# Designs tried in a protein design run: designed miniproteins, single chains, continued (2). Part 21

Each design is a single chain, and the fold is of that chain. pLDDT is the mean over its residues in the fold that is shown.

## One batch from the design tools (miniprotein)

Design m4745
Fold by ESMFold2-Fast:
Structure m4745 (fold): chain A 53 residues (1-53)
Amino acid sequence: SEQQKLLDEADEYFRKAAELTKEVEKNPSDKDTWIQMTQEYSRGLSLLDKMLS
């Protein structure tokens, strides 16, 4: 289903964001990693929003 496809894509973005979160914890002053982390979370949330609308 299209919903399953969106869930799978969202999960992939959240996985990447989780890895970047661990990198942020190790290097909190690395602004580039913070930006990448927030972008990946935002992409995942956007896909979930499409499922709810």
Scores: mean pLDDT 85

Design m4746
Fold by ESMFold2-Fast:
Structure m4746 (fold): chain A 68 residues (1-68)
Amino acid sequence: HMAEELLERAKRLLEEGEEAYRQGNYEEALKLYQEAARLAEEARRLGHPGAIEVLYEANANIVRIENE
């Protein structure tokens, strides 16, 4: 299912972004979180019920970096 595949990819990008953030690679982390948010938004548009939570998490991490 396309929406579920997009959501799983978004979750993996969130994990990669968190690892980049822990290493101090904020520019890389921001890029990964932005890609995760795009995929989660696409999954939400396709009607996946779990997409809003992943989108929220990605956006929260973007805001965290942008306010540093």
Scores: mean pLDDT 85

Design m4747
Fold by ESMFold2-Fast:
Structure m4747 (fold): chain A 56 residues (1-56)
Amino acid sequence: SMREQLEAERRKLAEEFKKKIEELVKDPNATMEDIEKLASEYQKRLAELDARIAAA
C-alpha cells in the first residue's frame, strides 16, 4: 500500500538522519550551526512524511 511505502521511506530517512548527525558530531570542522541546520532540514522532511502517512 501507499502507506507502507511512505512508512518505509520514513524509516530510511530517520536512519539517514541518525547517521548524518553521528558523522557530523565526529567531524572536528563541523560547527553547532551545521548540526542545527542538518537537524532542521531532516525534521522538516520527517514531518512532511508523517503528514503524508496520516493522510494515506
Scores: mean pLDDT 84

Design m4748
Fold by ESMFold2-Fast:
Structure m4748 (fold): chain A 97 residues (1-97)
Amino acid sequence: LKLTPEQRQRDVEQAREAAIGNAKKAAENADNPTLSANYFTAAMLQITAIDILGGPETAAEVAREAAKVLKEIYDKTGNPKAKEMAERFERIAEELA
């Protein structure tokens, strides 16, 4: 991708915020399977963008941060879908590392 280093860093930071935000919304909407799946997919696409722009180590860090946020939501709500999503992001982080 043909971006300046400054633009790439900004795009990575924006994608990180979007990944975490979408992961949180997926968990908050876990009782709506379609909406939850759409937010989860959006979070995964942002992590893929970070891998392309910032490299796999940065993408793995963001995936672990998303997993942590999802585990916190699981602890508060008890919703097993939040735990399942957290485990998926942990696996993504392991595959990227």
Scores: mean pLDDT 83

Design m4749
Fold by ESMFold2-Fast:
Structure m4749 (fold): chain A 74 residues (1-74)
Amino acid sequence: MDVEVEVALELIRATLHKQAAEKSTDPQEKAKHYREAAEEYDRIADLESGVNPEMAEKYRKIAEELRKKAEEAE
C-alpha cells in the first residue's frame, strides 16, 4: 500500500503544479510549474514501473508533454 499512498500524494502535487502553471501569466513561472509537474509524474512512473508498467508509460508520456509545455511557455 506504500506505492498507492506515494502515487496519490504525487498526483496531488502534480495537479497543484499544473493548476499553478495554467493560472500563471508569467512565462517563467508557468514553465517552472510545468517542469515541477513533469518531475512529479516521472516519480509516479517510477513508483508504478514495478507494479503497473503500462500506467508507468502513460505517466512518463504526460511528463514529456508537460516538459514540452514548459519549453513552449518560455
Scores: mean pLDDT 83

Design m4751
Fold by ESMFold2-Fast:
Structure m4751 (fold): chain A 64 residues (1-64)
Amino acid sequence: MVDPLLLEAEILLALGRMHLWLGMPEEAVRLYEEALRLLAQAAEPDEALLEEARRGLEEARRRL
């Protein structure tokens, strides 16, 4: 059974990457932070998604 929190986090990660590409790092930071929040609430932690979210957040913050 797919964890809906993991699916939503994957969508937020995709939106975060899109906002970074569009030059909107402030919005990307918010999206990556929300993805990390959802991943923290998931029943089983997904280490690959957590790492992707952390790296995306670092990249977005670097561009502020």
Scores: mean pLDDT 81

Design m4752
Fold by ESMFold2-Fast:
Structure m4752 (fold): chain A 68 residues (1-68)
Amino acid sequence: SAAEQLEELLEELKTVPGVEARLVGKDTLEITVSGNVTTLIGLALRIIGDYPNVEVSVKGNTITVKAK
């Protein structure tokens, strides 16, 4: 399910230093990066790109991933 994909994505993102991720509600993952924001957003988006059926939004140092 989409929720299972978000949990798998959360665990993968957790391995990246400077990236914090948390589940917000049932179908949404919020990712916050600190330090080298441009580089870390690029890395996070690359990881997220391996997961289909998600909607991605970026605002400043925060990435929001919502299951479709």
Scores: mean pLDDT 83

Design m4753
Fold by ESMFold2-Fast:
Parts: structure tokens; C-alpha cells; sequence
Structure m4753 (fold): chain A 75 residues (1-75)
């Protein structure tokens, strides 16, 4: 579920594992309801843009986790 992948992303982020945090954050975004697919894609593309602009995997994961959490609050 979205909530399970968000929990795993948060655990990885707390452990300093930015790669694992980003992987689970992407999975959480992709697990969002079909109605939110455009928003999910937008969040993922912005996270990729952050990485291309030199942000860390931890920063990109944190951004994506927050975006997915905010999307869930609007369901």
C-alpha cells in the first residue's frame, strides 16, 4: 500500500539510506489511486529534476515522501 511504502521510505531515510528511501518513495507515489496518477508522475519527475540539479538522494526522497503524504491528505 502507499502507507506501507511511505513507512519503509521514512525508515530508510532515518537510517541514512537515501537510495533505499528514494526507491520506496517512488513505489509509494506509483501506489497512489488512479485519480492521482498525473500528480504522482509530476512528483517523480520533479524528484528526478532535483537529482539532475545536484540534490542528494536523501533530499529527493524527502521531497517525494512529503508530496505523497500531502496527496494522501487530499483523498
Amino acid sequence: SVEEELAKAREALAAGNGEEALEHAIKAALALPKEKITEAIGLILRAIGMLLDGASQEEAARYLIEGVEETLKRL
Scores: mean pLDDT 86

Design m4754
Fold by ESMFold2-Fast:
Formats: structure tokens, sequence, C-alpha cells
Structure m4754 (fold): chain A 65 residues (1-65)
């Protein structure tokens, strides 16, 4: 469980970095992986945070693409 939580957190941070650099495709991939790992670890709060971040990045990409 702890290993999956660590992987989810790592992907979440990489997703944030990608989004800040304008690489929305990379950000989407990382947030999708973060959600997967957080759900597998049972941390619904972190999964929801990653889902919110993914929704935000997808919204920005749709407007700016």
Amino acid sequence: MEEKLKEGKKHYEEGVKAALSGDYDKAIQHFEKAIEYFKESGDEELAKRAEKALLHVRSVKKIRE
C-alpha cells in the first residue's frame, strides 16, 4: 500500500510540473497515473485531488488547444 501511495504522489508532482510548463498532454498522463495509484492505495481524498487537477488541465487544454 505505501509503495503505491508513493508512486501516486510522484506522478501527481510530475503532473503539476508538466501543467506549469504548459505540457498538458504530459500533465494528463501523470494525473491519470496518480489517480490509479491513489485508488489502489485506498486514499480517496488524494484520488479526488488528482481528479480535480486532471479536470482542470483538460479544461485548459480544450480552451487553448
Scores: mean pLDDT 82

Design m4755
Fold by ESMFold2-Fast:
Structure m4755 (fold): chain A 84 residues (1-84)
Amino acid sequence: SSEATLVGTVTTDGVLQEDGTYEFTLKTESGTFVVRTKRELRKGEVVGLKAVKGKEVTEDTALVIEEISGKIEKGALFKIVSIE
């Protein structure tokens, strides 16, 4: 379970979309990408990410909608997990 976890830093404030989701940019060791989630995150927050199957955007998941750099592909889904 820990082997699939990335750590991401939120580099932009979440921008509320028409569908009630937030868009923001995450920077990780594996790349930088734009995600959608129902959770409002602020610039400077650090989140744990675990790769999961599916496409559903919830308060506990982030869907990659755009690749900026690195190896994380558009359409990848991550579960947002607490960093301990």
Scores: mean pLDDT 81

Design m4756
Fold by ESMFold2-Fast:
Structure m4756 (fold): chain A 89 residues (1-89)
Amino acid sequence: SYEEIAKTLLEALRQGLEASGGNKGAALDAVKATAEKIKKESGDEKVKRFVDNLLIAIARGLLEGKSAEEAYAKAEELMKQVVEFEKKQ
């Protein structure tokens, strides 16, 4: 489901931030790797587009957040908005 995909990417972000001691670049690379795996395993263009939109939301949250905690919170909020838009399609 879209919510399961979003949770998987958000968990990858959390793990990446924890493993790197709050390094946003390393966390984003971990999320990108997870996103590419989901896109490859899905084969569905709608799911690929949705995953790309979630990745943009995460990258924006990381850019706007001044700390790892703030970046995670902003990414989670933006991802929630992407999921709500997709569920109405």
Scores: mean pLDDT 86

Design m4757
Fold by ESMFold2-Fast:
Structure m4757 (fold): chain A 92 residues (1-92)
Amino acid sequence: SKQGYDFARQALALAQKEGAQVSAEVDGDTLTLKISGLSPASQTALALRGIGLQLDGVAVDVALDGDTLTLKIGGLSPEQAAAIKAEAAKLQ
């Protein structure tokens, strides 16, 4: 979905701004982003947005463990998922 794609793009932009580390994996229809080293404020903001999208029926799961934020995003096209994975590779 556009909302899932926009959320993934927001997460990557924030990670880049803060010098956070990102890993991105694609498995079938699901993109998994693991982001470490975000500020607590940015981590909380992304987690809250992800939960809001999930409540609106967007295929998003959020897990927060210490300084690591895990986002699972479904409903992306193969092209959208590949684009996000390519951008995340620049942040490794």
Scores: mean pLDDT 84

Design m4758
Fold by ESMFold2-Fast:
Structure m4758 (fold): chain A 79 residues (1-79)
Amino acid sequence: SDALLSAVVQAIYDYLKANPELLDLPDEEIVEAGLEVARTYLRDHFGLPEEEADAFVEANRELLERIIRTIANHLKAQR
């Protein structure tokens, strides 16, 4: 749902902003960190089972990867 996606995107933004050392990693590793934040957030804050959290991230992977790269580039530029 759009509400879940928006919440997940905000969680990724907040996590990367709070952990700026991650921005020094290769882009692919930043992406994987962001996807893991999404999975963890869905499980911890929405109570989704692991399989449902994984399915959500898989279904939205291409979009989430683009968003994570955009967030990382924005935060790098704000240094």
Scores: mean pLDDT 88

Design m4759
Fold by ESMFold2-Fast:
Structure m4759 (fold): chain A 98 residues (1-98)
Amino acid sequence: MPPYSPTEQRIIEAALKLFGEKGFRNTSTREIAEAAGVSVRTLYRHFPSKRELELAVEEYILEKVREAAKTQEPDIAEAFIAMAEEVARLARRRLEAE
């Protein structure tokens, strides 16, 4: 649930980047921890499962879209919507692979 701590935000941002680059299935929690500059133990302390991290990434994008809408910055809102669509696409692929 937002707001997230600075450490949680770094983890979420690293996860978002890696999900976009490699896809959800090919992204490990270890890679996310390394990209965020935290230990795997620290990552699991904040997000006990990959599902919780995925939900946190989705909530983070929605909050950024909400903030962008308040500032009347359509380019920023469009960029965050595109990121949310990419995360949703990756989540759907995971469900289809099950």
Scores: mean pLDDT 71

Design m4760
Fold by ESMFold2-Fast:
Structure m4760 (fold): chain A 78 residues (1-78)
Amino acid sequence: HMIHKEKKTMTEEEAKALQNRVFDDLLKVAEKEGLKEAIKTIEELRKNASLDTVEFIAQALRAVGALFEEIIKKEKEK
């Protein structure tokens, strides 16, 4: 069983690595789909990434929201 660590016990290095992975994955999706507005929003959030877990979760959710908002906008322009 590999459920030994909780998110609240994460080290600063582990937190930064997780943040970089999350934002990199979101940027890859935005770039693949050509979502220029979402890319800009995600990059701004990445530069201001908080080591506070709650603030980071809020930032990550906003990045995901920006992706979906631009996808919906493109679909409605048909």
Scores: mean pLDDT 74

Design m4761
Fold by ESMFold2-Fast:
Structure m4761 (fold): chain A 61 residues (1-61)
Amino acid sequence: SEEETKKKILEAAYELFREKGFKNTSIEDIAKKAGVSKSTIYKHFKSKEELEKAVAEYLRS
């Protein structure tokens, strides 16, 4: 489902941002860890910056 895919992306992004920081984490790294394509990430998040904001929102929930 789209919800499951979005959650996988958020969890992968969170772990990578925590491990090596925002600047050192690429969309390609996140795609590989989440098991999705880069195009799939861009369907859900328009930019790496939007994804970072979504991760912060996810953690506040």
Scores: mean pLDDT 84

Design m4762
Fold by ESMFold2-Fast:
Structure m4762 (fold): chain A 90 residues (1-90)
Amino acid sequence: SLAEQMMKSVDDFGELLEKLEKEIEEAIKKGDKEKLKEYLEKLEEILKQLEETKEYVKKEFPDRTDLLEKLEELIEKVKKLIEKIKKALE
């Protein structure tokens, strides 16, 4: 089903985000401001897409609280990474 495909995509993205967090931490330690700016732009676009996906799920699959919860967890993780990068660029 579409909802099952979305759940798999959310899980797959969660794993990718864990790897990206480590790469971002390394870029911060190295002071790689250019790479951090690139990550910031990418994460801001990803955040917008995740929020749009969450609204879609609320409308089309309102009983899929498991999917909504995982999407909210990803949104919060992305927001924290964005804040971390912004502080490193100060």
Scores: mean pLDDT 87

Design m4763
Fold by ESMFold2-Fast:
Structure m4763 (fold): chain A 68 residues (1-68)
Amino acid sequence: GFKEDLRRLAEEQAEYLRSLGFDELADELLRKVEEALETIDDPEELFRTVAELMEEAMRRAKELAEKL
């Protein structure tokens, strides 16, 4: 279903982040996505929120890589 597809996309991005050594950021992304899946009932708002969370995680990973 729609929520399962969104969870899968977030899990794939989290796996990528873990492959780069960003386990904490991956865990935070998955936690925030699960929170959104539980609290947001509107499909369009849910999709937007999950997409934004994934984009923020990637931006944060880039910032962390530059500091390491």
Scores: mean pLDDT 84

Design m4765
Fold by ESMFold2-Fast:
Structure m4765 (fold): chain A 82 residues (1-82)
Amino acid sequence: MEKARELIKQGKLEEAYELIMELIRQGRLEEALPLLLELVKEMAKKGNPIARGLALAVADMARSLGDDALAAEAEAIVQQTP
């Protein structure tokens, strides 16, 4: 968990994404989704064109888990990203 956040802060977004996807593969969705949202926020700040698509995916997964707060944060990124 901490390692993924460190990678995001260092701008190693691809490495962070791979680690977060590993958490999802392990069924650790409740831990992975907040990290994926943090990654998407950094990607959006850098103008990465896939940030919107990932934010939409995070919103959908968060809604499936009943995490309305996380879904709302992801939806805000979707609305702010072209």
Scores: mean pLDDT 80

Design m4766
Fold by ESMFold2-Fast:
Structure m4766 (fold): chain A 65 residues (1-65)
Amino acid sequence: KKKEIEFLEKQLKVIDELIDSYRAKREAARAAGRQELADHYDRVIASLNKEKEKLKKKIEELKAQ
C-alpha cells in the first residue's frame, strides 16, 4: 500500500514536470505567433490535468484506508 502510494506520487511529479514543459512550449509558440500550436499545447495541458486529478483521487482513497 505505502509503495503503491509512493509510485503514484512519483507519477504525479512526472505529470507536473510535463505540464510545466508544455506550458513553456505554449508560451514560446505564442511569442512566435503560432496560435494554432499554442492551442494544441493548451489541449495537451488540459488532458494532463485530468490525469493528475485522477491520480490525486486514487492517492487519497489509498490513504483513507
Scores: mean pLDDT 84

Design m4767
Fold by ESMFold2-Fast:
Structure m4767 (fold): chain A 88 residues (1-88)
Amino acid sequence: MEEIEKLINEALEAYEKGDYRKAAELFQRIGDLLVEKGLPLEEVAQVYKAAIEFYKKAGDLEGAKRILEDFEARFPQHPLLEELRSLL
């Protein structure tokens, strides 16, 4: 899917340039699109994990917390939820 591939490429470019906030925002958007398209929750969780980690790397703990809270609201029983919580 061209839209997701474009966002992944933009996120990787932002990461390579040290723009971790932009990388986090792009990975968050990728995760949201994966959910909308009904892709496996395991893939979705890995993308949100990357977004949380990049927000932390950018020093944006509020951004990281917001992603976690949104993920918990949507997937309260996900196996990776405890791992995502441990990132904060």
Scores: mean pLDDT 79

Design m4768
Fold by ESMFold2-Fast:
Structure m4768 (fold): chain A 97 residues (1-97)
Amino acid sequence: DELALAKSALESVDKAIEAVKNGDRETAIIYATTALISAIVGAKYSKNEKVRELLKKAADYISKAIEAIENGDFDTAIKYLEQAKKYLEEAIKVLEE
């Protein structure tokens, strides 16, 4: 169910943002990676083109956030994770209508 995957990705992004704000790099990477997998799998199984595009955009921003976390750029990581969150919320809205 792509709705469950999109919601799982959103929850993991929220936890990654919290970990980044707490300076917990390892936990941030774990949750961001979990969100990335959920977004990629959700995109693969979605039959809705708009949902696929939104989940792919979310995955791209999560990937950029992971790179920023690995480089110690936590401010940039938060910006990318917040952008990913926006796309995940839009995908959930499309799936619920």
Scores: mean pLDDT 90

Design m4769
Fold by ESMFold2-Fast:
Structure m4769 (fold): chain A 71 residues (1-71)
Amino acid sequence: SVQERLIALAEELRRRSRDPRARELAEQAIKHAREGNLQEAVRLLSEAARLAGASGEVRRRILDIGLQVAE
């Protein structure tokens, strides 16, 4: 599901990132995703990825998830 993909990606970003703010935002994204607030979860995950300096591949994965949520 979109929710499962979002949580998995946020957990990966939280685990790999050494930026405390990026980790905090990833944790908030997980919480919102679990609550069904997928749009807010995508927003928080996108911000976390930016702060973490995530690769273009990770950013593309977030965009793909965001498009599915935006429907």
Scores: mean pLDDT 84

Design m4770
Fold by ESMFold2-Fast:
Structure m4770 (fold): chain A 56 residues (1-56)
Amino acid sequence: SVLKENKEKILKRAEEITKNLPQEVRDSLIKKVKEAIDKNDLEGVNKVLQELYDLS
């Protein structure tokens, strides 16, 4: 799975996008990204990453 192989890189990117958000919001969003990757849900990962950009 491309998502699972790139999990660490995706999570680092999500952390960079959300660095200016409150810690509680950031932790919640990062958790959603992790859960989508673990489910191998490409659509879910893309949806959460879009949410990160929209909030940042």
Scores: mean pLDDT 80

Design m4771
Fold by ESMFold2-Fast:
Structure m4771 (fold): chain A 61 residues (1-61)
Amino acid sequence: MPTREGVKDLIKKAREALEAGDKEKAGKYISEAIKGALELNDEELLEEAQKLLGEGIRKFG
């Protein structure tokens, strides 16, 4: 079971990967954060992870 702290850590790592231009790491951490937020039924964390996904698409797409 994911934890709320674990999902927050994944979001932090996703942001760091986006800033570093690491598309593969950013995608991995964003996907894990979305999955974790869904399992927790945490809409706030899900929205945050989805915003990062949008930023990744804009930066690398």
Scores: mean pLDDT 83

Design m4772
Fold by ESMFold2-Fast:
Structure m4772 (fold): chain A 63 residues (1-63)
Amino acid sequence: AEAAAQARAGEIGDRARKELTPEQVENILKALESAGYQLTPEQREALLAAKNVAEVKAILDAV
């Protein structure tokens, strides 16, 4: 019961990180370009369609 409550608190924190605004997604793209990432057109479209950090990480992990 207590372990379930702590897991739920962790999920709430994870959900807050998954709530990306369109401006945050654009900011991530600009940061990646500044860091010299070679993004394909498909990866750019996928990143723009991404609504959470987990999706962004999965796309970048494929690079």
Scores: mean pLDDT 65

Design m4773
Fold by ESMFold2-Fast:
Formats: C-alpha cells, structure tokens, sequence
Structure m4773 (fold): chain A 97 residues (1-97)
C-alpha cells in the first residue's frame, strides 16, 4: 500500500529529526539553538495546516478510493515538509561544527 509505504518513510524521518533536535539542543551557541527551535515551530505549523486540509478534503470525499488518494497526497506533503526540516537542521549542525 502506498499509504503504508509513506507512513514508514515518515516514521524514519521523524526518528532522524528526533536525533537532530537532541543534537541541536546540546549546541553551546544560543543563536544556533534558537534557529533550530524556529525550524521545529515552523514545521509543526506547516504539518497542522496540512492536517486541516486533509480533514476538509476527507469530509467532502464521496468514495473510499477518493479518501485513499487524499491520504496519499496529504502524507506525501507531510513527508516533504519533514524532509525539508531534516535538511535545515543538518545545515544548522554543520555550521556549528
């Protein structure tokens, strides 16, 4: 299932983000920590907006096939947002090294 494959990829990226967030929290530079906190805050806001769009589209859906397509598209957007957050956190850590 495409939905199951996307969920697994999201879980993998979320685990990696957790590690990067812990590394960023340990940085001695307060500015770098604040930048990492901003990435997390912005990422959570974007995920919230995607979740709201998914709920709205699911409420309007007329078939199970349409619902599955909405979930696939929504999860793909969530994965993209999480991958962007991972790249941003990696860049912060690389600059701080």
Amino acid sequence: SKVEELKKKIEEVVEELGRLMREAAALPDAAARAEAEAVVRETLEELRKIGEEIEKKLAAAKSEEEKEKILEEGLEKMLEVLEEARERLRAILERAA
Scores: mean pLDDT 89

Design m4774
Fold by ESMFold2-Fast:
Structure m4774 (fold): chain A 87 residues (1-87)
Amino acid sequence: SKEELEKLAEELIKEAEEAEKKGDLQTAIVQYLEAAELYEKLKDYEKAIEAYEKAIELLEQLKHLNPEETQEVIKELKSRIEELKKK
């Protein structure tokens, strides 16, 4: 149901914020991206964009570990955000 998907997305955001506070940035990125995809399915584009932007912030922090691959992922996510802003 829509309510179950909204609750799952909210839980993923909460878990992502907790992972971020613990310094588990990779886990936080995955959870923000999963929440963003759920918000897209719910057509809550504002919350989807917010979650994608959080993932990008954390990817920028980790880009020194794998700069080329990380920059490509960031580019793809920024393109996704631009698409969602048109809705």
Scores: mean pLDDT 89

Design m4775
Fold by ESMFold2-Fast:
Structure m4775 (fold): chain A 100 residues (1-100)
Amino acid sequence: MSEYARLLLDALDAALARDPALRIEVDGNVARVTAPDTPTGRAALNALAEALKQVPALRVTREGTTLTIEVRDDGVGAEHRDDIVAALREAAARAAELTA
């Protein structure tokens, strides 16, 4: 696993530890992280967004209670796409287990 995939997985794991109700959906090279509209959910999403700003392979946008994480199709994002997408899918599986 690349350093970028590890940083992403660590950030997602930290967010899930703050609020296990976070939902993660992965479609291709894009992940959507949805938080409940609660103070804890919003705080977890804010912390995740700030952590992910440090990962140059990602484009991160926030709208309300949803954070969209897109693996960039250039440079580092293109080079490490498979590893990063695998990390996103692993985080989505962990999130699903916490809400089951």
Scores: mean pLDDT 80

Design m4776
Fold by ESMFold2-Fast:
Structure m4776 (fold): chain A 65 residues (1-65)
Amino acid sequence: MEMKKLKEEAEKLKEAGRDGSELVEIQKKAAELIEKEGLTKESLEYAIEIGKLAAEHLLATNEVP
């Protein structure tokens, strides 16, 4: 499942200490997949987890204004 791969990529980027812009790009890809393939409970749950990872990283790196 492509959403699962995006979540795994987001977790790896957070672990590697990369900047939050890369996590936001993964979040955009997740949204595009949902629009293309349709919204399911599973895809929504992965999208929420990706968004949480991005938000936590942005807060930790002071990238949020």
Scores: mean pLDDT 71

Design m4777
Fold by ESMFold2-Fast:
Structure m4777 (fold): chain A 65 residues (1-65)
Amino acid sequence: STKETAAMIEVIGLGIEAGISVKVVKKDGKLVLKVEVKNEKQREAAKEAERVAKEAGLEFEIIEK
């Protein structure tokens, strides 16, 4: 959908600015966005990305490294 596509573009942009790689996977017909974070700055960016993704109905997972 247009909302999901726009949210994915925003999430990927936030990830690039914070030096985070965003992975997109499909589970049970739903898109799941996964990010790995290493420091507090990346965790804060990931929290913002999670809000954007969830508002668009996307699943979001933050992985600590």
Scores: mean pLDDT 81

Design m4778
Fold by ESMFold2-Fast:
Structure m4778 (fold): chain A 55 residues (1-55)
Amino acid sequence: ATATITLHEDGTATITSTAPVTVTLVDGKVLTVEGTLTLPASEIASITGKVEVTV
């Protein structure tokens, strides 16, 4: 699935995906994102799938 990551000036990241993508956090938690999720960018370890990054 294709996911877009938007980095914000406040240190958060918005992940938007049109299909389920797997996000792994630095504490080892795994989230499935379908739609939009905003969280601190520092908490994201990896995203499984095709990823585009924008600011």
Scores: mean pLDDT 75

Design m4779
Fold by ESMFold2-Fast:
Formats: sequence, C-alpha cells, structure tokens
Structure m4779 (fold): chain A 71 residues (1-71)
Amino acid sequence: ETEPRVVVSPADAATGTRTVVASAPTAEAARAAAEAALRADPTLDAAGAVIEVYPAPRGTHVAVATAPVRP
C-alpha cells in the first residue's frame, strides 16, 4: 500500500490538543501526511505540533502528531 492513511482523534479537553495519526510505507511519507493533515485543519496550531515517527509492522511507518486546538 503506497497511499498514506490519516486518523484524527477527538480533542482532549484537559490538554487542549488533538492527535493526528498517519501511516505510510516510509517515515518521510508518514510525516508528510501528518503535516499535511495539520495544515489542512484550521482548528489546529500546526506550528505548535509535536510529530514523532515510529516503525510499524510490514515495513510501514506511523507518524503521531499532537497539536494544540485553537480556541
């Protein structure tokens, strides 16, 4: 599978953040998909986001981005 998948969690009221999870065949593609999702959502502060990329089974990679929700 060459197409990235993106999943966005509900906002966490305690921290004021939202988590975006992207998966792709490469670490670069997973990070790029997470960054694109953050930029596409005007309720999220992409500049304040923390993005971490992890290897996953079957040679895929998962990017987890935690971004502040704009009030």
Scores: mean pLDDT 74

Design m4781
Fold by ESMFold2-Fast:
Structure m4781 (fold): chain A 89 residues (1-89)
Amino acid sequence: MTREEVLRLVQRFAREAMEALEKSTDKEEFYQKVKELAIRTLKEAGFSDEDIERLKKEIDRIYKETTDPEAFVARALALLGRRLLEKAA
C-alpha cells in the first residue's frame, strides 16, 4: 500500500464520517455509521478479519471514552491513519 493510497483512504473516511455526523439523528446511529466506514476502509486496505476485530474493539473503547461526536471522529481518524501507515511501512 502506497502513502498516496493511505492519504486517499484517510481523506474519504474523514469526509464520510463528518457527513454521518451531519445526517445522523442520534448518537448510536452516528457511531454505527462511523464504525461501518472504518471497517470498510480497513477491508479495502487489506487488513485481516482478526485485525479488523481488534480494531473494532479499539473503536468501541474510543466511543465510550469520548464525550462529543467530533472528538470521537478525531480519535477514530487518528487510530485509522496510524494503522494504515504502519501497514504501508
Scores: mean pLDDT 82

